Designed miniproteins, single chains. Designs and how they scored, part 57

Each design is a single chain, and the fold is of that chain. pLDDT is the mean over its residues in the fold that is shown.

## One batch from the design tools (miniprotein)

Design m1971
Fold by ESMFold2-Fast:
Structure m1971 (fold): chain A 86 residues (1-86)
Amino acid sequence: VVTYSDFQIAIWGRRYGLSPSTIRRFLRYDRNGDGTFTTAEVIAVLQSLGFSRSEARALIRRYDSDGDGVLDIDEFLALVRDALRR
């Protein structure tokens, strides 16, 4: 049970240049509420942003430094930021 305060979401929004509503939207992909995102969840987000499955996998490999197929919240938001700033 992870509860994200409006203050925490605002801090992430400022840090990554994302709106609070965008952060809340993407946090809904955290099925376990543990602050981690599976490769499948991140692929779904990136495809919603216009990326192909192969492009999404290439981006994930860059941020998944330990190769476990899971991104934490900071890695995930950094990836989304970079995807949107291109």
Scores: mean pLDDT 72

Design m1972
Fold by ESMFold2-Fast:
Order: C-alpha cells, then structure tokens, then sequence
Structure m1972 (fold): chain A 83 residues (1-83)
C-alpha cells in the first residue's frame, strides 16, 4: 500500500540521518516504523546492528558486550528458523 511504502521510505531516511548525525534515536524511530509495516527480519536485524554500533560509540561500551548481544540475536534467529 501507499502507506506502507511511505513508512519504509521514512524508515530509510531515519537510518540515513542516524548514520550522518550519530543520533541513536533515529535508529529507534526507524525500527518502530519497520515493526509497524512488518518488515523482513533481515532489515530489522541490520538496523539493530546500526543502533548497537551507535550506542557503543556514544556510551563507550566494550566491543565484547556488543558481540555477545549480536551472538544472542543470531542464536534466537537460528532457533526460530529450525522450529
């Protein structure tokens, strides 16, 4: 639908703004829009990775913590596919 397409385009705009400004709130807004339209899990996971990368940069979180979060997401996705 036209509404779905507009929300997807707005989500992509928010992602670009997040990449350009480092504003983690832009990635959160993009994730909310993608959830509303039922976007593919691969697209959602990509934005989640961008949010985690931006959060690490702003909050000075250790890379090991981000790696654990990504590994856990990957385990959940694999388990979901194997059911």
Amino acid sequence: SSDRKKKLEEARKKIKEGEETGDIGKYVQALMLLEEIGAPQSEVARIEDMLLDAFVEKEKVKPEQVAKMRAERDRIEKARREM
Scores: mean pLDDT 72

Design m1973
Fold by ESMFold2-Fast:
Structure m1973 (fold): chain A 87 residues (1-87)
Amino acid sequence: LSNEELLQKAIRYLQAAIQSLLAGDRQGAIDAAELAKRYVEKADLDPEIKRRILEHIDEAIEALRNGDYETALRHLKEAIKLVQQAL
């Protein structure tokens, strides 16, 4: 996969995580966010930007595990924004 394709897959899975969260599917949201994390980890990015994206995804997963859907949604949206800026 090209670097662009890896980042596009990450965005799609982060969007899927938001949709699962809004549908009340906590496990689906966690699974999608973890898949997005895998694609970001494989992508070739500026190390500081990559770390920031991964931190937002990890914070979203933790918030989902704790039932804090508002915090999870904010972190997922921020992760999408950062990935889009890296394209």
Scores: mean pLDDT 92

Design m1974
Fold by ESMFold2-Fast:
Structure m1974 (fold): chain A 89 residues (1-89)
Amino acid sequence: LTPEERERLDLEVEVALVQIGVAISKLTVKRLGKDAPEEIIKKLEEAQKLVDEANRLLQAGAPREQVRATIEEARKKLKEVDELIKKHL
């Protein structure tokens, strides 16, 4: 692997890990059903959009720092979702 290919794979792994977190939270919200607060659903949609944006940037060959910043924003939103879920369980 070239250094560039290795860096891209590292970012792909990070995006995949955040996507797994979003998937788990989506299943938790689905389990809550009608009891799921709108705020949780809204923030989860925001987290998904940030994951999608990180993946788009990665595929477009955007600078590593830009992709990483978007991943960190997605992680921050996911953390907010997790905290809200804990308050409602």
Scores: mean pLDDT 83

Design m1975
Fold by ESMFold2-Fast:
Structure m1975 (fold): chain A 64 residues (1-64)
Amino acid sequence: MDEEEFDREVELALQLIKAAIAKLSGDYEEAAKWYRKMAELSRDIDPELAEEYRKQAEEFEKKA
């Protein structure tokens, strides 16, 4: 396994946890921030997943 890709997957998991905490707190602005970071991290690994995260970030920004 590529160490760089493994590190990005771990970072994605951490960002997802932070996004979940923000959503539970009603902090949609913070949730959007973390989804944007996940989109950037996923861009080179899974472009389709990155697009989904970007759309989620935009939806949360509209709610903030």
Scores: mean pLDDT 76

Design m1976
Fold by ESMFold2-Fast:
Structure m1976 (fold): chain A 77 residues (1-77)
Amino acid sequence: MEKEIEELKEKAKKADKKERLELLDKIAELGKKSGKEKETMKLIDEIAKPLRLEEAAKIYNLSEEEVEAIVAETRAL
């Protein structure tokens, strides 16, 4: 599980914008399954920085305001 998250993180660093969106979805799914949502949210923040808030919100089915709140909370952790 942890190794899979690390592999996804490495792929995200080399991936183009479209592939990053797909990787964010996979990372979020793995975080929920492993109970490591906080660590997963940190990875999502790191990957999502070059993305528009609209695209990040779409991946999580959240509003842009909710995505910003999650990002702020994750950075505080």
Scores: mean pLDDT 62

Design m1977
Fold by ESMFold2-Fast:
Structure m1977 (fold): chain A 68 residues (1-68)
Amino acid sequence: MKAKLTILKDGTAVVEAEDEATITYEDGSKTVLKPGDKIDLTDKSIKSIEVGGNVFKGLELLELIEFE
């Protein structure tokens, strides 16, 4: 997945999704992101993110960040 990283003043890392993605949270809830939606990668409740049939979790979430 290609994405742009923004670091906020409170230290949260926000990634803008370029592809449709599904977030699965630690409580088992799911949210679907559309292209242009933003995700806070420092949210400790995020268990995994699925993009294009690939599942990313923990440190693998950093692989969603590509710098232009």
Scores: mean pLDDT 62

Design m1978
Fold by ESMFold2-Fast:
Structure m1978 (fold): chain A 68 residues (1-68)
Amino acid sequence: SPLIEQTVEEIKKIHEEYLAGKLSEEEAEKRILTVYMQALRQLSPEEQEQLAKEVEKLAKELKKIVDK
């Protein structure tokens, strides 16, 4: 789904802005939550399940960077 792909890319972009010092942790978390929730409201049940898996995968990859 294009919307799932766009949502994942937006979350990555927000995380990059956080790492660059352009966003506080609070601002980054708020933006990520907003993007995720907005996508869920527009997705079918099967696409919501796909988005959840993609976000979980992304969170695991981003955690590897932050925990360094």
Scores: mean pLDDT 77

Design m1979
Fold by ESMFold2-Fast:
Parts: structure tokens; sequence; C-alpha cells
Structure m1979 (fold): chain A 94 residues (1-94)
């Protein structure tokens, strides 16, 4: 889906920026999760309910937390989060 590709590209940019500018893991998770919510509302707000968007964001938030707890290399953190994002979006939106 073109919409999924746009969300992944935009959120990857946000993830990289958050990891460069923030040191607090909770703030990084919150920033990434809030931006995914906004992107899902923008691209799928007519197709998805707020409840469905919150379900996707919550599942993704758990994967972001896991990546930040298991990896210390910023490049590997980005790769793991982006991989999880693609899998979750394909599961719910394809």
Amino acid sequence: SKKIEEIVKELEKIIKEALETETDKDLIVQTISLNLYGLLRKYFGKELTDEQINEIVEEFTQEVKKALDTETDKEKIVEEIVSSLRKILEKYLS
C-alpha cells in the first residue's frame, strides 16, 4: 500500500530525530507513538475508528519499548522499530 509506505517513511524520519534529540526512553516512546497516531488519523482516519487506531498504536508502542530495552546501537534500534512497524501495519491494514 502507498499509504503504508508513506507512514513508514515519515515515522522512520521521526524515530531517527527522536533518538538524536532525546535521552529519556519514556519521552522517545511517547513521541514515536503520538506521531504514529497522527499519521494513522491522516492516512486512514476515514477507514479506521479511533479504537482501531489506538489498538495499532498500543501494539507498536510495546515493540518500541522492547527495541529500546534490548538494543543500544541507534541504527539497530531504528531497524527493529521500522521492521515491527511494517509488520504491524501490514497485519492491520493490508
Scores: mean pLDDT 87

Design m1980
Fold by ESMFold2-Fast:
Structure m1980 (fold): chain A 87 residues (1-87)
Amino acid sequence: SKLIELLEETLKWIEENPDLSFDEIEDKILQTYLEAEEAGELSPELRALFEEIWRQMRASIAPDASEEEKREKAIEALRKLIERLKE
């Protein structure tokens, strides 16, 4: 799946760049989402899954969370999304 490939590439990029802010990570993930949408890879089910996982991730972040904590939450959300897509 092109979507899985793009998400795995994004995850690898985040893991290789520890100085990235949460905002930069969110921007990259949004870019990946838009690329998948443009490629016609986003079914209604996949779009809903992406939005739900990302919403849950955002809700799990404390208002005073560090950049490192926010980054880890984003990585966990991406891994969860990839795992669900491989089913």
Scores: mean pLDDT 81

Design m1981
Fold by ESMFold2-Fast:
Structure m1981 (fold): chain A 79 residues (1-79)
Amino acid sequence: GKELSEEAKRLAEEGKRLLLEGRRILEEGGDVRKGIGLVLRGIGLLWEAHLLAKKAGDEETLEYVRKLAEEAGLKLPGS
């Protein structure tokens, strides 16, 4: 239902933010462990968001999640 779609959007937005921040840290030669940790957390949240959107059966939310993943440089199934 609506709660799954809202949670998927929230997780996707957080996942994109963490993934982009982790990549920025790595590109700027900062803390490698922190950068990798943020990238992995971001990827995990985007995958969780994708699965929740699929479970909700909400195609609009699923496309939104895929768009955020693509903007973060992550390819999800059906992108």
Scores: mean pLDDT 86

Design m1982
Fold by ESMFold2-Fast:
Structure m1982 (fold): chain A 87 residues (1-87)
Amino acid sequence: MGEEGRKKIMELIEKAKKESEEKREILEEAEERGAELGRRAVEVAGDTENRERAEEIVGTQAALIAATKGEEETRRLLEEAEREIEK
């Protein structure tokens, strides 16, 4: 029925919006942290000509991991990678 269906759809939309906002924040944080990691990696390697590309690739990969595995796992992986660069 029209009104009952609309209420159910609105509830689903509100839930999706909340989840999307939370996911968006997680993705943005992961992408930014991944981009910084990529920049540092090419600087340590002495390959500064590929800095922008590394930033884009690592940032995108971090965002994809966050989208599929969530915030906790992504943070753990990024922390491990950051430690590997620093040694």
Scores: mean pLDDT 76

Design m1983
Fold by ESMFold2-Fast:
Structure m1983 (fold): chain A 68 residues (1-68)
Amino acid sequence: MEELTKEAIKKILSGDPEEIKEALPLVEESLRSGDELLEALIRMALGVELAINNEAAKEVWKKIEERE
């Protein structure tokens, strides 16, 4: 689980839209764990990309919001 979260964060922080899209399934699996720390780390990485209006990051962020 932590391994998947690390991979997701690396893909998100790459800033590459295709890498960020590939991170979506890794993010979903990480969130399934219910680990609040892993979720917070993913949200922080996505926040960086959202600041530059990255459309791929918006899709991943929407998935996190759906979990409430």
Scores: mean pLDDT 74

Design m1984
Fold by ESMFold2-Fast:
Structure m1984 (fold): chain A 99 residues (1-99)
Amino acid sequence: SMTERRNIYADRMQDASDTIQSMLDSGSPPTQIGNNAISLLNSLSDVADDLGFNGSSIGLRRQAQQIQSLLQQRDYDQVISFVSQLSQQLRDGSIDLRS
């Protein structure tokens, strides 16, 4: 059902948000945080696409590319800022899908 698809996607977004927040709270290096966030976004994008949330899938891929660009520029303060905002966006998106 559509409710089941939304709940699966919401659970995966919450798990990704929690994983990112844990890395931020532990003070992991920006390169590790950025690379792990890229991996999580790509995995979440695949889940979104499989569940029919194609727009979300595209958005998640674009966010992964943005983090990759910041890492290549060695803009580590912006990596941390972007990933912190991403964690909050994933948490909020999870709540919205369950509503």
Scores: mean pLDDT 90

Design m1985
Fold by ESMFold2-Fast:
Structure m1985 (fold): chain A 90 residues (1-90)
Amino acid sequence: SEAFLAALPEEVRRLLEELEEAVKNNDQEKVAELERRLTPLLLRLVAQKGIAAGKVQEVIDTLKAIYDSLDPLTQAEADKILAEAEALLK
């Protein structure tokens, strides 16, 4: 939706536009690079939305459940989110 795109950080929006162009050009190497860069940023946005909605424990539980399926860069972002979320429950 337009409202969803308008709410995204400029960096995420630009990377999504670059990803769309890379897909249209069948540039598989650039698609893989952009997906690696976007995945941790999208995880952060989803987690921040959940925390803002008061679902802090649910965010923690979900991140722990999916952790082993995440790539190393996204795991590093998940570690930061978990530390921040657990601090909010103090």
Scores: mean pLDDT 83

Design m1986
Fold by ESMFold2-Fast:
Structure m1986 (fold): chain A 83 residues (1-83)
Amino acid sequence: AEEYIKKALEYLEKALQLAKERGHDIVARNLEKAIKYAKEGKFDEAIKYLKTALSIARREGLDDVAELIEKAIKYLEQAKKLS
């Protein structure tokens, strides 16, 4: 479980930095909430915020941010299965 959470957080921190650097404040705020919930082990809440961030990132053409969010969701779903 720990390794999957660690990988998810690495992808999310990178996605957050890219969103902040490009001024996508709504994507950044949803990613910050997802990171908080993931660190608390609240994977369902984290995934919910990530799906919101992913939808907005796709709509705004942030393909690289969207790909990082998709990878993080997969790792959090694996962490959830092992808990």
Scores: mean pLDDT 87

Design m1987
Fold by ESMFold2-Fast:
Structure m1987 (fold): chain A 77 residues (1-77)
Amino acid sequence: SWVDYFQDQSESILSDLEEKVRQSGSKEAEEKFRESRKKVQQGIDKMRQGDFTTGINLFSESARLLEEARELIKKSQ
């Protein structure tokens, strides 16, 4: 399903970034990554409940947090 596709894509992106966050040693990046992962799960849950507006907003917040985490990792190198 569309929701399953979003879950699979999100897990792939999160898995790739998790390794980089771990290697960076940045606590701020780790915190943003954890919050992003939580929002992805909440977004998937909302979409499964039919609340697509809340789900989309949660995915947008997650994407912003992941971008912030990536930027922190770049600055720590």
Scores: mean pLDDT 81

Design m1988
Fold by ESMFold2-Fast:
Structure m1988 (fold): chain A 100 residues (1-100)
Amino acid sequence: SMEEKIKELEALLEEMVRLYKELQANPTEELQARLEEVAARAEALMSELLEKGLSKEELKRVLELLLKFYQSLNPDISKEKQEAAIEKALKAYEKALKEK
């Protein structure tokens, strides 16, 4: 179901945050490879969700998860990059609302 896929995305994003923090503390090639694997899975799932079409409420939940993910990754990420990510997400939301 769509709900199960959104929960899977949430779990993948939370795992990415954990792996990123571990990588910052212990920068190994194995941790980097694991992070890249989880990131690829999250990206594939995002593409599937967008292709199948999300309801207004489902899209809002996904955007909230992405915002939380970006905020959790690194507060040192420039405000410009965070603002660009939010703007991109909002444009995707506006586009999705206009596709129906």
Scores: mean pLDDT 75

Design m1989
Fold by ESMFold2-Fast:
Structure m1989 (fold): chain A 79 residues (1-79)
Amino acid sequence: SMEEIERFLREAEERQRILLRAAEASKDPEVAEALRAAAALAALGMDAEGALRFLGKVLGVPEEVLERAREQIRRVEAE
């Protein structure tokens, strides 16, 4: 239904907002870049962890950068 589509889009927009806030709060340019890329993937319907796994597996982003990105997401979610 249209209501289900609208709910899905609102949830995707909220995930993207959190990822972009995490990127803005990061002082590490590699982590900020990974979080912005994850936000773009979230706009396509991926959750945050799915987006980070995609960046590691498909685009070769190092695991140490992805783990720091996860820490930044946890910090902004706790605010």
Scores: mean pLDDT 85

Design m1990
Fold by ESMFold2-Fast:
Structure m1990 (fold): chain A 61 residues (1-61)
Amino acid sequence: SKHEKLVEAGKKLFDMLAAGAPGSLVAGLGRELIEAAKEAGSEEAIKLGQEAYDRGVAAAK
């Protein structure tokens, strides 16, 4: 389902950050996930995207 794919994408963003991906990239992808998750009505994916955005912004400093 769209919900499951968005949740999987959100979890992958944390894996990317742990693997040393730039925080700015992860923050941008997290923001895009939030928009897609809002359209799909996936509360879990919205929360994952928001957390990925916050952690990406923190890592970029």
Scores: mean pLDDT 83

Design m1991
Fold by ESMFold2-Fast:
Parts: C-alpha cells; sequence; structure tokens
Structure m1991 (fold): chain A 100 residues (1-100)
C-alpha cells in the first residue's frame, strides 16, 4: 500500500470514528494521520505533499460538516470533533509550509 493509500485509509477510519461519536478513537486516528503526513513531508516531492495535504484538509472539513449535521451526536461531542478537526487542519497547514 502506498503512503497516499495509507493516508486515505486513515482519513476513512477517522470519519467512521467521528460518525460513531467515538472521540477517543477519532483522536488516535488523527494522531496516526499526523504521523503519516510527517512521513510524506520527509519522503515525497513537495508538489505531491502539497496536493495530498489539500486533499486531506478538504476531507477533514467534510467530516466536520457531517458531524455538525449528525442528530446522533450531542452538542458536546460536536464541539470535541470541531476542536479535533480545527487542530488537525492547523497542523496540516504548518506541514504544507514545511514542504517548501
Amino acid sequence: MSLEEKIRKEVAKLAQAVAAGDIETARKEMENLKKLIDEAVKTLPPEEVKRLIDEVIAQLRGIRAYAEANPALTPEQIAEVDRLIDEGIEYLEKKKKEAE
């Protein structure tokens, strides 16, 4: 499995954990995603890293929007998801700058 495929799989796991309201698992999957992005910054060409990070940020924003629309989640769970995703996007934007 390519690093790009590993990253997409990790985003899918994060989305599933968020949909289930499993904030603990969502935090672990975000940590795993950050580690894969760190590897991508070190090993892939800058153009590919920037494209991949933009794709992941778009997917994270989608996960946030779907969580906010999910009637099965409590307001407290939605707030935790929002914070987790916002922190994740901030990390990714920083890593995108490092890919220069």
Scores: mean pLDDT 87

Design m1992
Fold by ESMFold2-Fast:
Formats: sequence, C-alpha cells, structure tokens
Structure m1992 (fold): chain A 56 residues (1-56)
Amino acid sequence: STPEELVETREEMDRLADAGDEEGLRRVREQALKRSPSEETQRQIQHWYDRALARM
C-alpha cells in the first residue's frame, strides 16, 4: 500500500464511524488488510479501526 492509500483508509474509517456504518467500517478494514501484507501496516489499520469503533 502507498502512504496516500493509508491516509484515505483512515479518513474513510472516520467518515463511516460518524455515519454509524458498522458494516461499511468492517468492509474498509478487510480491503485495507488485503492490500497491506506488512505487519506494521496491519497494526496501524487495526488501531484506526479500533478508534473508529470507539466513536460509535
């Protein structure tokens, strides 16, 4: 994944959390993890997902 894609993923997760879209949030997480084989990037994606869920 590129740094630009990671920023987009975080922003999309925040928007979905604000909308209360749990299913959309889960799908974005799945797509981001598919594109990110790096352990470091997967940990970042999971962290953003956890933060987004906490906002709901």
Scores: mean pLDDT 80

Design m1993
Fold by ESMFold2-Fast:
Structure m1993 (fold): chain A 100 residues (1-100)
Amino acid sequence: SEENEEAFLRAMAIFSRLVHRELAATTDPAEKAKLRAMSDEIFKELEKIYKESEKNNESPLELLNKMTEAIVKIARSYGFEDLAKRFEEEMKELKKELEA
């Protein structure tokens, strides 16, 4: 749906901004490689979540909840705890906006 596409793109914009912030904050090639690997894994999982959400006619809020859980879990597994927390906080605000 158009609503799910918009919600997905807004969540992706938040995630991309936070990743770019981390990339700008480090000069360590190993840390940059970890950020790329994390982002690649997240993008694959989000594509799966989006396709399943469309197939099941899930709401934008259900989609955003699944995206939040996946991103937070994967980011933490790579050691990016601060990025995970910031993303979760910004996603709570996005969800409130969509409920209004």
Scores: mean pLDDT 87

Design m1994
Fold by ESMFold2-Fast:
Structure m1994 (fold): chain A 93 residues (1-93)
Amino acid sequence: SPEEALARFRARVEELHQEYLKKLDEGAEKNPEGLGLYINARLLVEMGKRDILADAEARVAAGQEITDEEIDRYVALLKETFDYLLGLVEKEV
């Protein structure tokens, strides 16, 4: 069902979010002078998660289906965005 697909999407996004929070926390611990950059990256990661889930929730509320292929694609794009943000912070510290 669309609701079951949304639940799978939420679970995968949450797993990815927790992975990147751990990377950001580890980076901040090693680079305390860069703490502000890591805090800002954490906020951007949270916003990216919020926006992608809000879009998916709106689609399901409108009776639209989300396929497993679309979930895979969107999770991969979100991961690329998080990798880009992490790389920007790591370059500056």
Scores: mean pLDDT 86

Design m1995
Fold by ESMFold2-Fast:
Structure m1995 (fold): chain A 97 residues (1-97)
Amino acid sequence: DKKKKEEIIKETKRIVIEAEATAGMAIMGASSIKLYDPSKEKEMEELIERAAEVVEEAKKALELAKKDPEKGLKLAEEALKRAEELLEEVMKLGKEV
């Protein structure tokens, strides 16, 4: 039904915003670690690249939700989970500095 589709798109948008914000925090944290620990430069650059990929995937989830709401929602949820895992990794590495 139309109402269910609109609700799924709204939820997808909320999750995408959260995924982008979380990935952005991971990028900022990784960039900070690179400045204070040059030995981790390559590892942090790889984390930043993965976080940027998550942001692009989250944006694609919104576009997909317009055509296939359930698939778009699933992609957005997967992007958020990846963003959270990257942020957790960055926070753990930051404690070692």
Scores: mean pLDDT 86

Design m1996
Fold by ESMFold2-Fast:
Structure m1996 (fold): chain A 116 residues (1-116)
Amino acid sequence: AREELERAMEELRRLLEEADRRRPEVTRELRETARAAGEAALALYRTTGSLEDALAALRNAAEAAAEEYRDDPWAAAGAYAAFGLAAAEVALAAGDVERALEAARESLERAREALE
């Protein structure tokens, strides 16, 4: 589980690096937005005790960002990668490796779909 999570997060990081190479300004904005959203999601979890609600907020934010860039595959993929990393980190901070892995894998799948 931990090794699978590390691999999934590494794949998300590499995809985000490729997005940054192709779309540097948009990817920088997406990384900062995802970081802020991740901090807000972690605060939500700490306040409510609901990891499900925190991760759902990040998933919804990722989908909104990707939809904004629906005609820009690398920007859309970058959105899923940036928010996916934030979601995995929130789940890890909550001590839930399985939910972190689910978030990372879901985000990788959606990022890859955006590139098709």
Scores: mean pLDDT 89

Design m1997
Fold by ESMFold2-Fast:
Structure m1997 (fold): chain A 88 residues (1-88)
Amino acid sequence: SLEEKLSEFLAKYKKEWEELAKELQKLIEEKPGEGKKEAVRRVKEYFIKKLKEAEKENPELKELVKKLIEELEKIEKEALAKLEAEAK
């Protein structure tokens, strides 16, 4: 089923998403300033690229890919806003 294909795709990237969340948190705590913002952007772009490649191979995943990209953009926005709020 489509749901099984989506589940398999998500499972493949689940560990990467979990590691991304941990790495993002660690970077926020350990490396203040422009380096953190750059790292957040690069990691986001990496996952967006993977999601777009998945969409290209499986057009039926388009709606899920859109939602996942929106979540990544939300995570980036929240991380950047937190960094700006913590900038004194």
Scores: mean pLDDT 70

Design m1998
Fold by ESMFold2-Fast:
Order: structure tokens, then sequence, then C-alpha cells
Structure m1998 (fold): chain A 90 residues (1-90)
């Protein structure tokens, strides 16, 4: 699927899907989005554009699992999982 960067409209859709009602929750979602973007950048930096798609997806999943396990905030972890599902559904 197409891995697309989240823009302002994408952030709004994610906030609506997750039922975000306050600024504190929005900050946690933004942190989860930032982590996913950093993971995508690390995959690009490690493997480069000419790597097979299957290798990129495997590295993406590996880095996602590592970052998820290292995240101390359970709400941020929940948002990371939800955003990762949405990203893979594209």
Amino acid sequence: GSLQATDEEGLKVIEEKLGIKDEKERKKILEAIRMLLEIQQEVADRLGPDSPEEDKLAELERLFEERLAAEPDEEVRRYMRKLYEELLAQ
C-alpha cells in the first residue's frame, strides 16, 4: 500500500476517528504520528529506495515493534497501533 505522510487534513481525520476531545489527547496522537514518521524515515535511511518492498515492510514492522515496546505511555502506544493499522490499510 501507499505509505503517505500525514498532513493537516490527515491529522483531522485521525482525531475524528479516535474521538479526540481535548488538547492533552491531541498531543499524544501527535507524538504517536511523529514516532511513525521517524520509523518510516529510518527504514528509508537504512534500506534506501531501491530495496525490495517486502524488505522495507519487514524493517518497518521490526522498528515499529521496537518503538512500541520502548514507549512508556500506554495511550501513546494505543494511538501508535491504531495509526499503524491505518497506514497499512492504505
Scores: mean pLDDT 73

Design m1999
Fold by ESMFold2-Fast:
Structure m1999 (fold): chain A 87 residues (1-87)
Amino acid sequence: SKEETIKLLEEFIKKVEEIRNSGLSDEEKKKQILEEIKKLAEELTDEKLKRGLLNLMEVMEKESPSNAVTLADVMVHELKILIEELK
């Protein structure tokens, strides 16, 4: 449902922001963010959103750790916009 999708996205954003604000290395942050994207994609029923996240995950895997962390910040911003559109 729309409500379930919003809840999953809000929980995901919170986890990614916690990882980004942690004292971890960019390499470890990239690794943990990719694991969270994978987990989110497995729980999503929206096929377009799921495919979008999997495509972003592939791009992020090929980027340097610092670039991947920057992309994660952009992703969080875009998902916050999506949540407002879904309401």
Scores: mean pLDDT 87

Design m2000
Fold by ESMFold2-Fast:
Parts: C-alpha cells; structure tokens; sequence
Structure m2000 (fold): chain A 62 residues (1-62)
C-alpha cells in the first residue's frame, strides 16, 4: 500500500538524519585540518545505517 510505503520511507529518512548529523560533525572537524574527524563521522554514519537496517524503530529509540 502507498501509505505503508510512505510511512516506512519517513522512518528511514529520520534514521538517516541521525547518521547525517554525525557526518556533519566530523566534516566540521575536517575543515580545521583533521581528516580523522571525517573518518570518525563516516564510521558513525555507517553504524547508524546498519542499526536502522536491523530495526528502524529500535535504532531510532537508541
């Protein structure tokens, strides 16, 4: 159903927003000459995406 697909997409978008926030924080550190911060943000975003794939509702709660 369209409504069910839309609801799932919205939940996934919210989870991806969390991963994006971690990525932005690392990017700010990288702008000050620290690539390590960018790598950390990338790893954090990947971990967040994996958690969302396992259970968007539980990942969102965490």
Amino acid sequence: SGAEKAAEAAKRAAELGDAAAASVAGYQTWMHGSEAGKEGARAGAAGDAEAAARGPLQGWKE
Scores: mean pLDDT 57

Design m2001
Fold by ESMFold2-Fast:
Structure m2001 (fold): chain A 109 residues (1-109)
Amino acid sequence: MEAERERALELMGEEGLRLRELEERFVRGEVEEEELKEALKEVLKKLLGVEEPSPELEELIERAARLRVEALREISRYGSVANIPQAVLDRLRPEGDEIEERLEKLKKE
């Protein structure tokens, strides 16, 4: 558990930076939605330490990736996160909370 978590944290640091660069390029219209979504899914699989996710985990990974893409589309639409209407944030937050709670439950044996 310790060594696997340390490796996941190291991977998060490096993959987090790469993902941020890809997300910035997506907001600028420089990358396709599908490319970003697939990158998000791969990062999530690595963070969870699973080679072959269960169907339930695969659905959660897909939902998390889609939610992140939607959030970035809103950032692109409004030019910055500060300009996103509160109503949009209020709509996205419950979905994010549900996904995070379900992922945490699956991580905890």
Scores: mean pLDDT 71

Design m2002
Fold by ESMFold2-Fast:
Structure m2002 (fold): chain A 73 residues (1-73)
Amino acid sequence: AMSPEARELLEEEVRLTMEVMKLTIELKIAEKEESEDEEEKKKKIEELRKELERKSEELNEVSARLEAALAAE
């Protein structure tokens, strides 16, 4: 059976995966959005990219910890 630690890491991985997917969709929408202010659009895209990179790094760390926890069982 999966350990409580591995279960918590799995739940966190699922949550972070959903956040990354949401940010990816928001980024694609922002890139396709017609805007009268191209500088504001660029700022929005840059902020979304930075947040996506941050969350992707967190997801990679949690995924690695989950894999290690499952291997230790």
Scores: mean pLDDT 81

Design m2003
Fold by ESMFold2-Fast:
Structure m2003 (fold): chain A 98 residues (1-98)
Amino acid sequence: MIIVDPEVAEWLETMVDASEDEIVEKIKERLGLSEEERKELETPAARHGLMAAYAAGLPKEKAVEVARRVEEAARKPDAEGAEELRRLAEEMERLARE
């Protein structure tokens, strides 16, 4: 289960009719990503990681780190990638509870 930051949850409610692409673009704007960071995080896996980290209320630096880790996991065999994503989700849940 993903614990969503209350401020992020309120913003996501306003985006209920938005496409995934629109949501990702707004997250990049709200985090203040540089042009280089935006280009690095264009893969579907990296975009998914960025959305999850942002929903958990993580700061820019941590959200970028999570996106990179999700992209790296996606390059691994399915079993190893799935276990890494599970570990990452547990870590994000712990950070959200702090």
Scores: mean pLDDT 70

Design m2004
Fold by ESMFold2-Fast:
Structure m2004 (fold): chain A 79 residues (1-79)
Amino acid sequence: AAQQQALLARAEALIAEARELLRRLIEEGREPDAEEQERLERLEAELKKILAQLPKEQQEALHRALFSLQHERYLEELA
C-alpha cells in the first residue's frame, strides 16, 4: 500500500543519486574520492534495508537497478 509505495520511491531516489555520482565520475575520468566512496556505500546500505521490507517482485526490480549501477561502476573503471 502507501508505505510500500513510499519505500519503492525512496529506493528509486537512492539509486538515481548513486547513478548521478557515478555518471559524474565517468565524465570527469576519475575514481571516487574517500567522501564519494563513503556516500556510495551509505546509499547501498540504505537500499539493502529497503529491499528487506519490499515484496519479492519489487526486490527483483531493485536488484536489476543495482546490477545496472554496478555496470556503471565498471564503465567508470574503463574510462
Scores: mean pLDDT 71

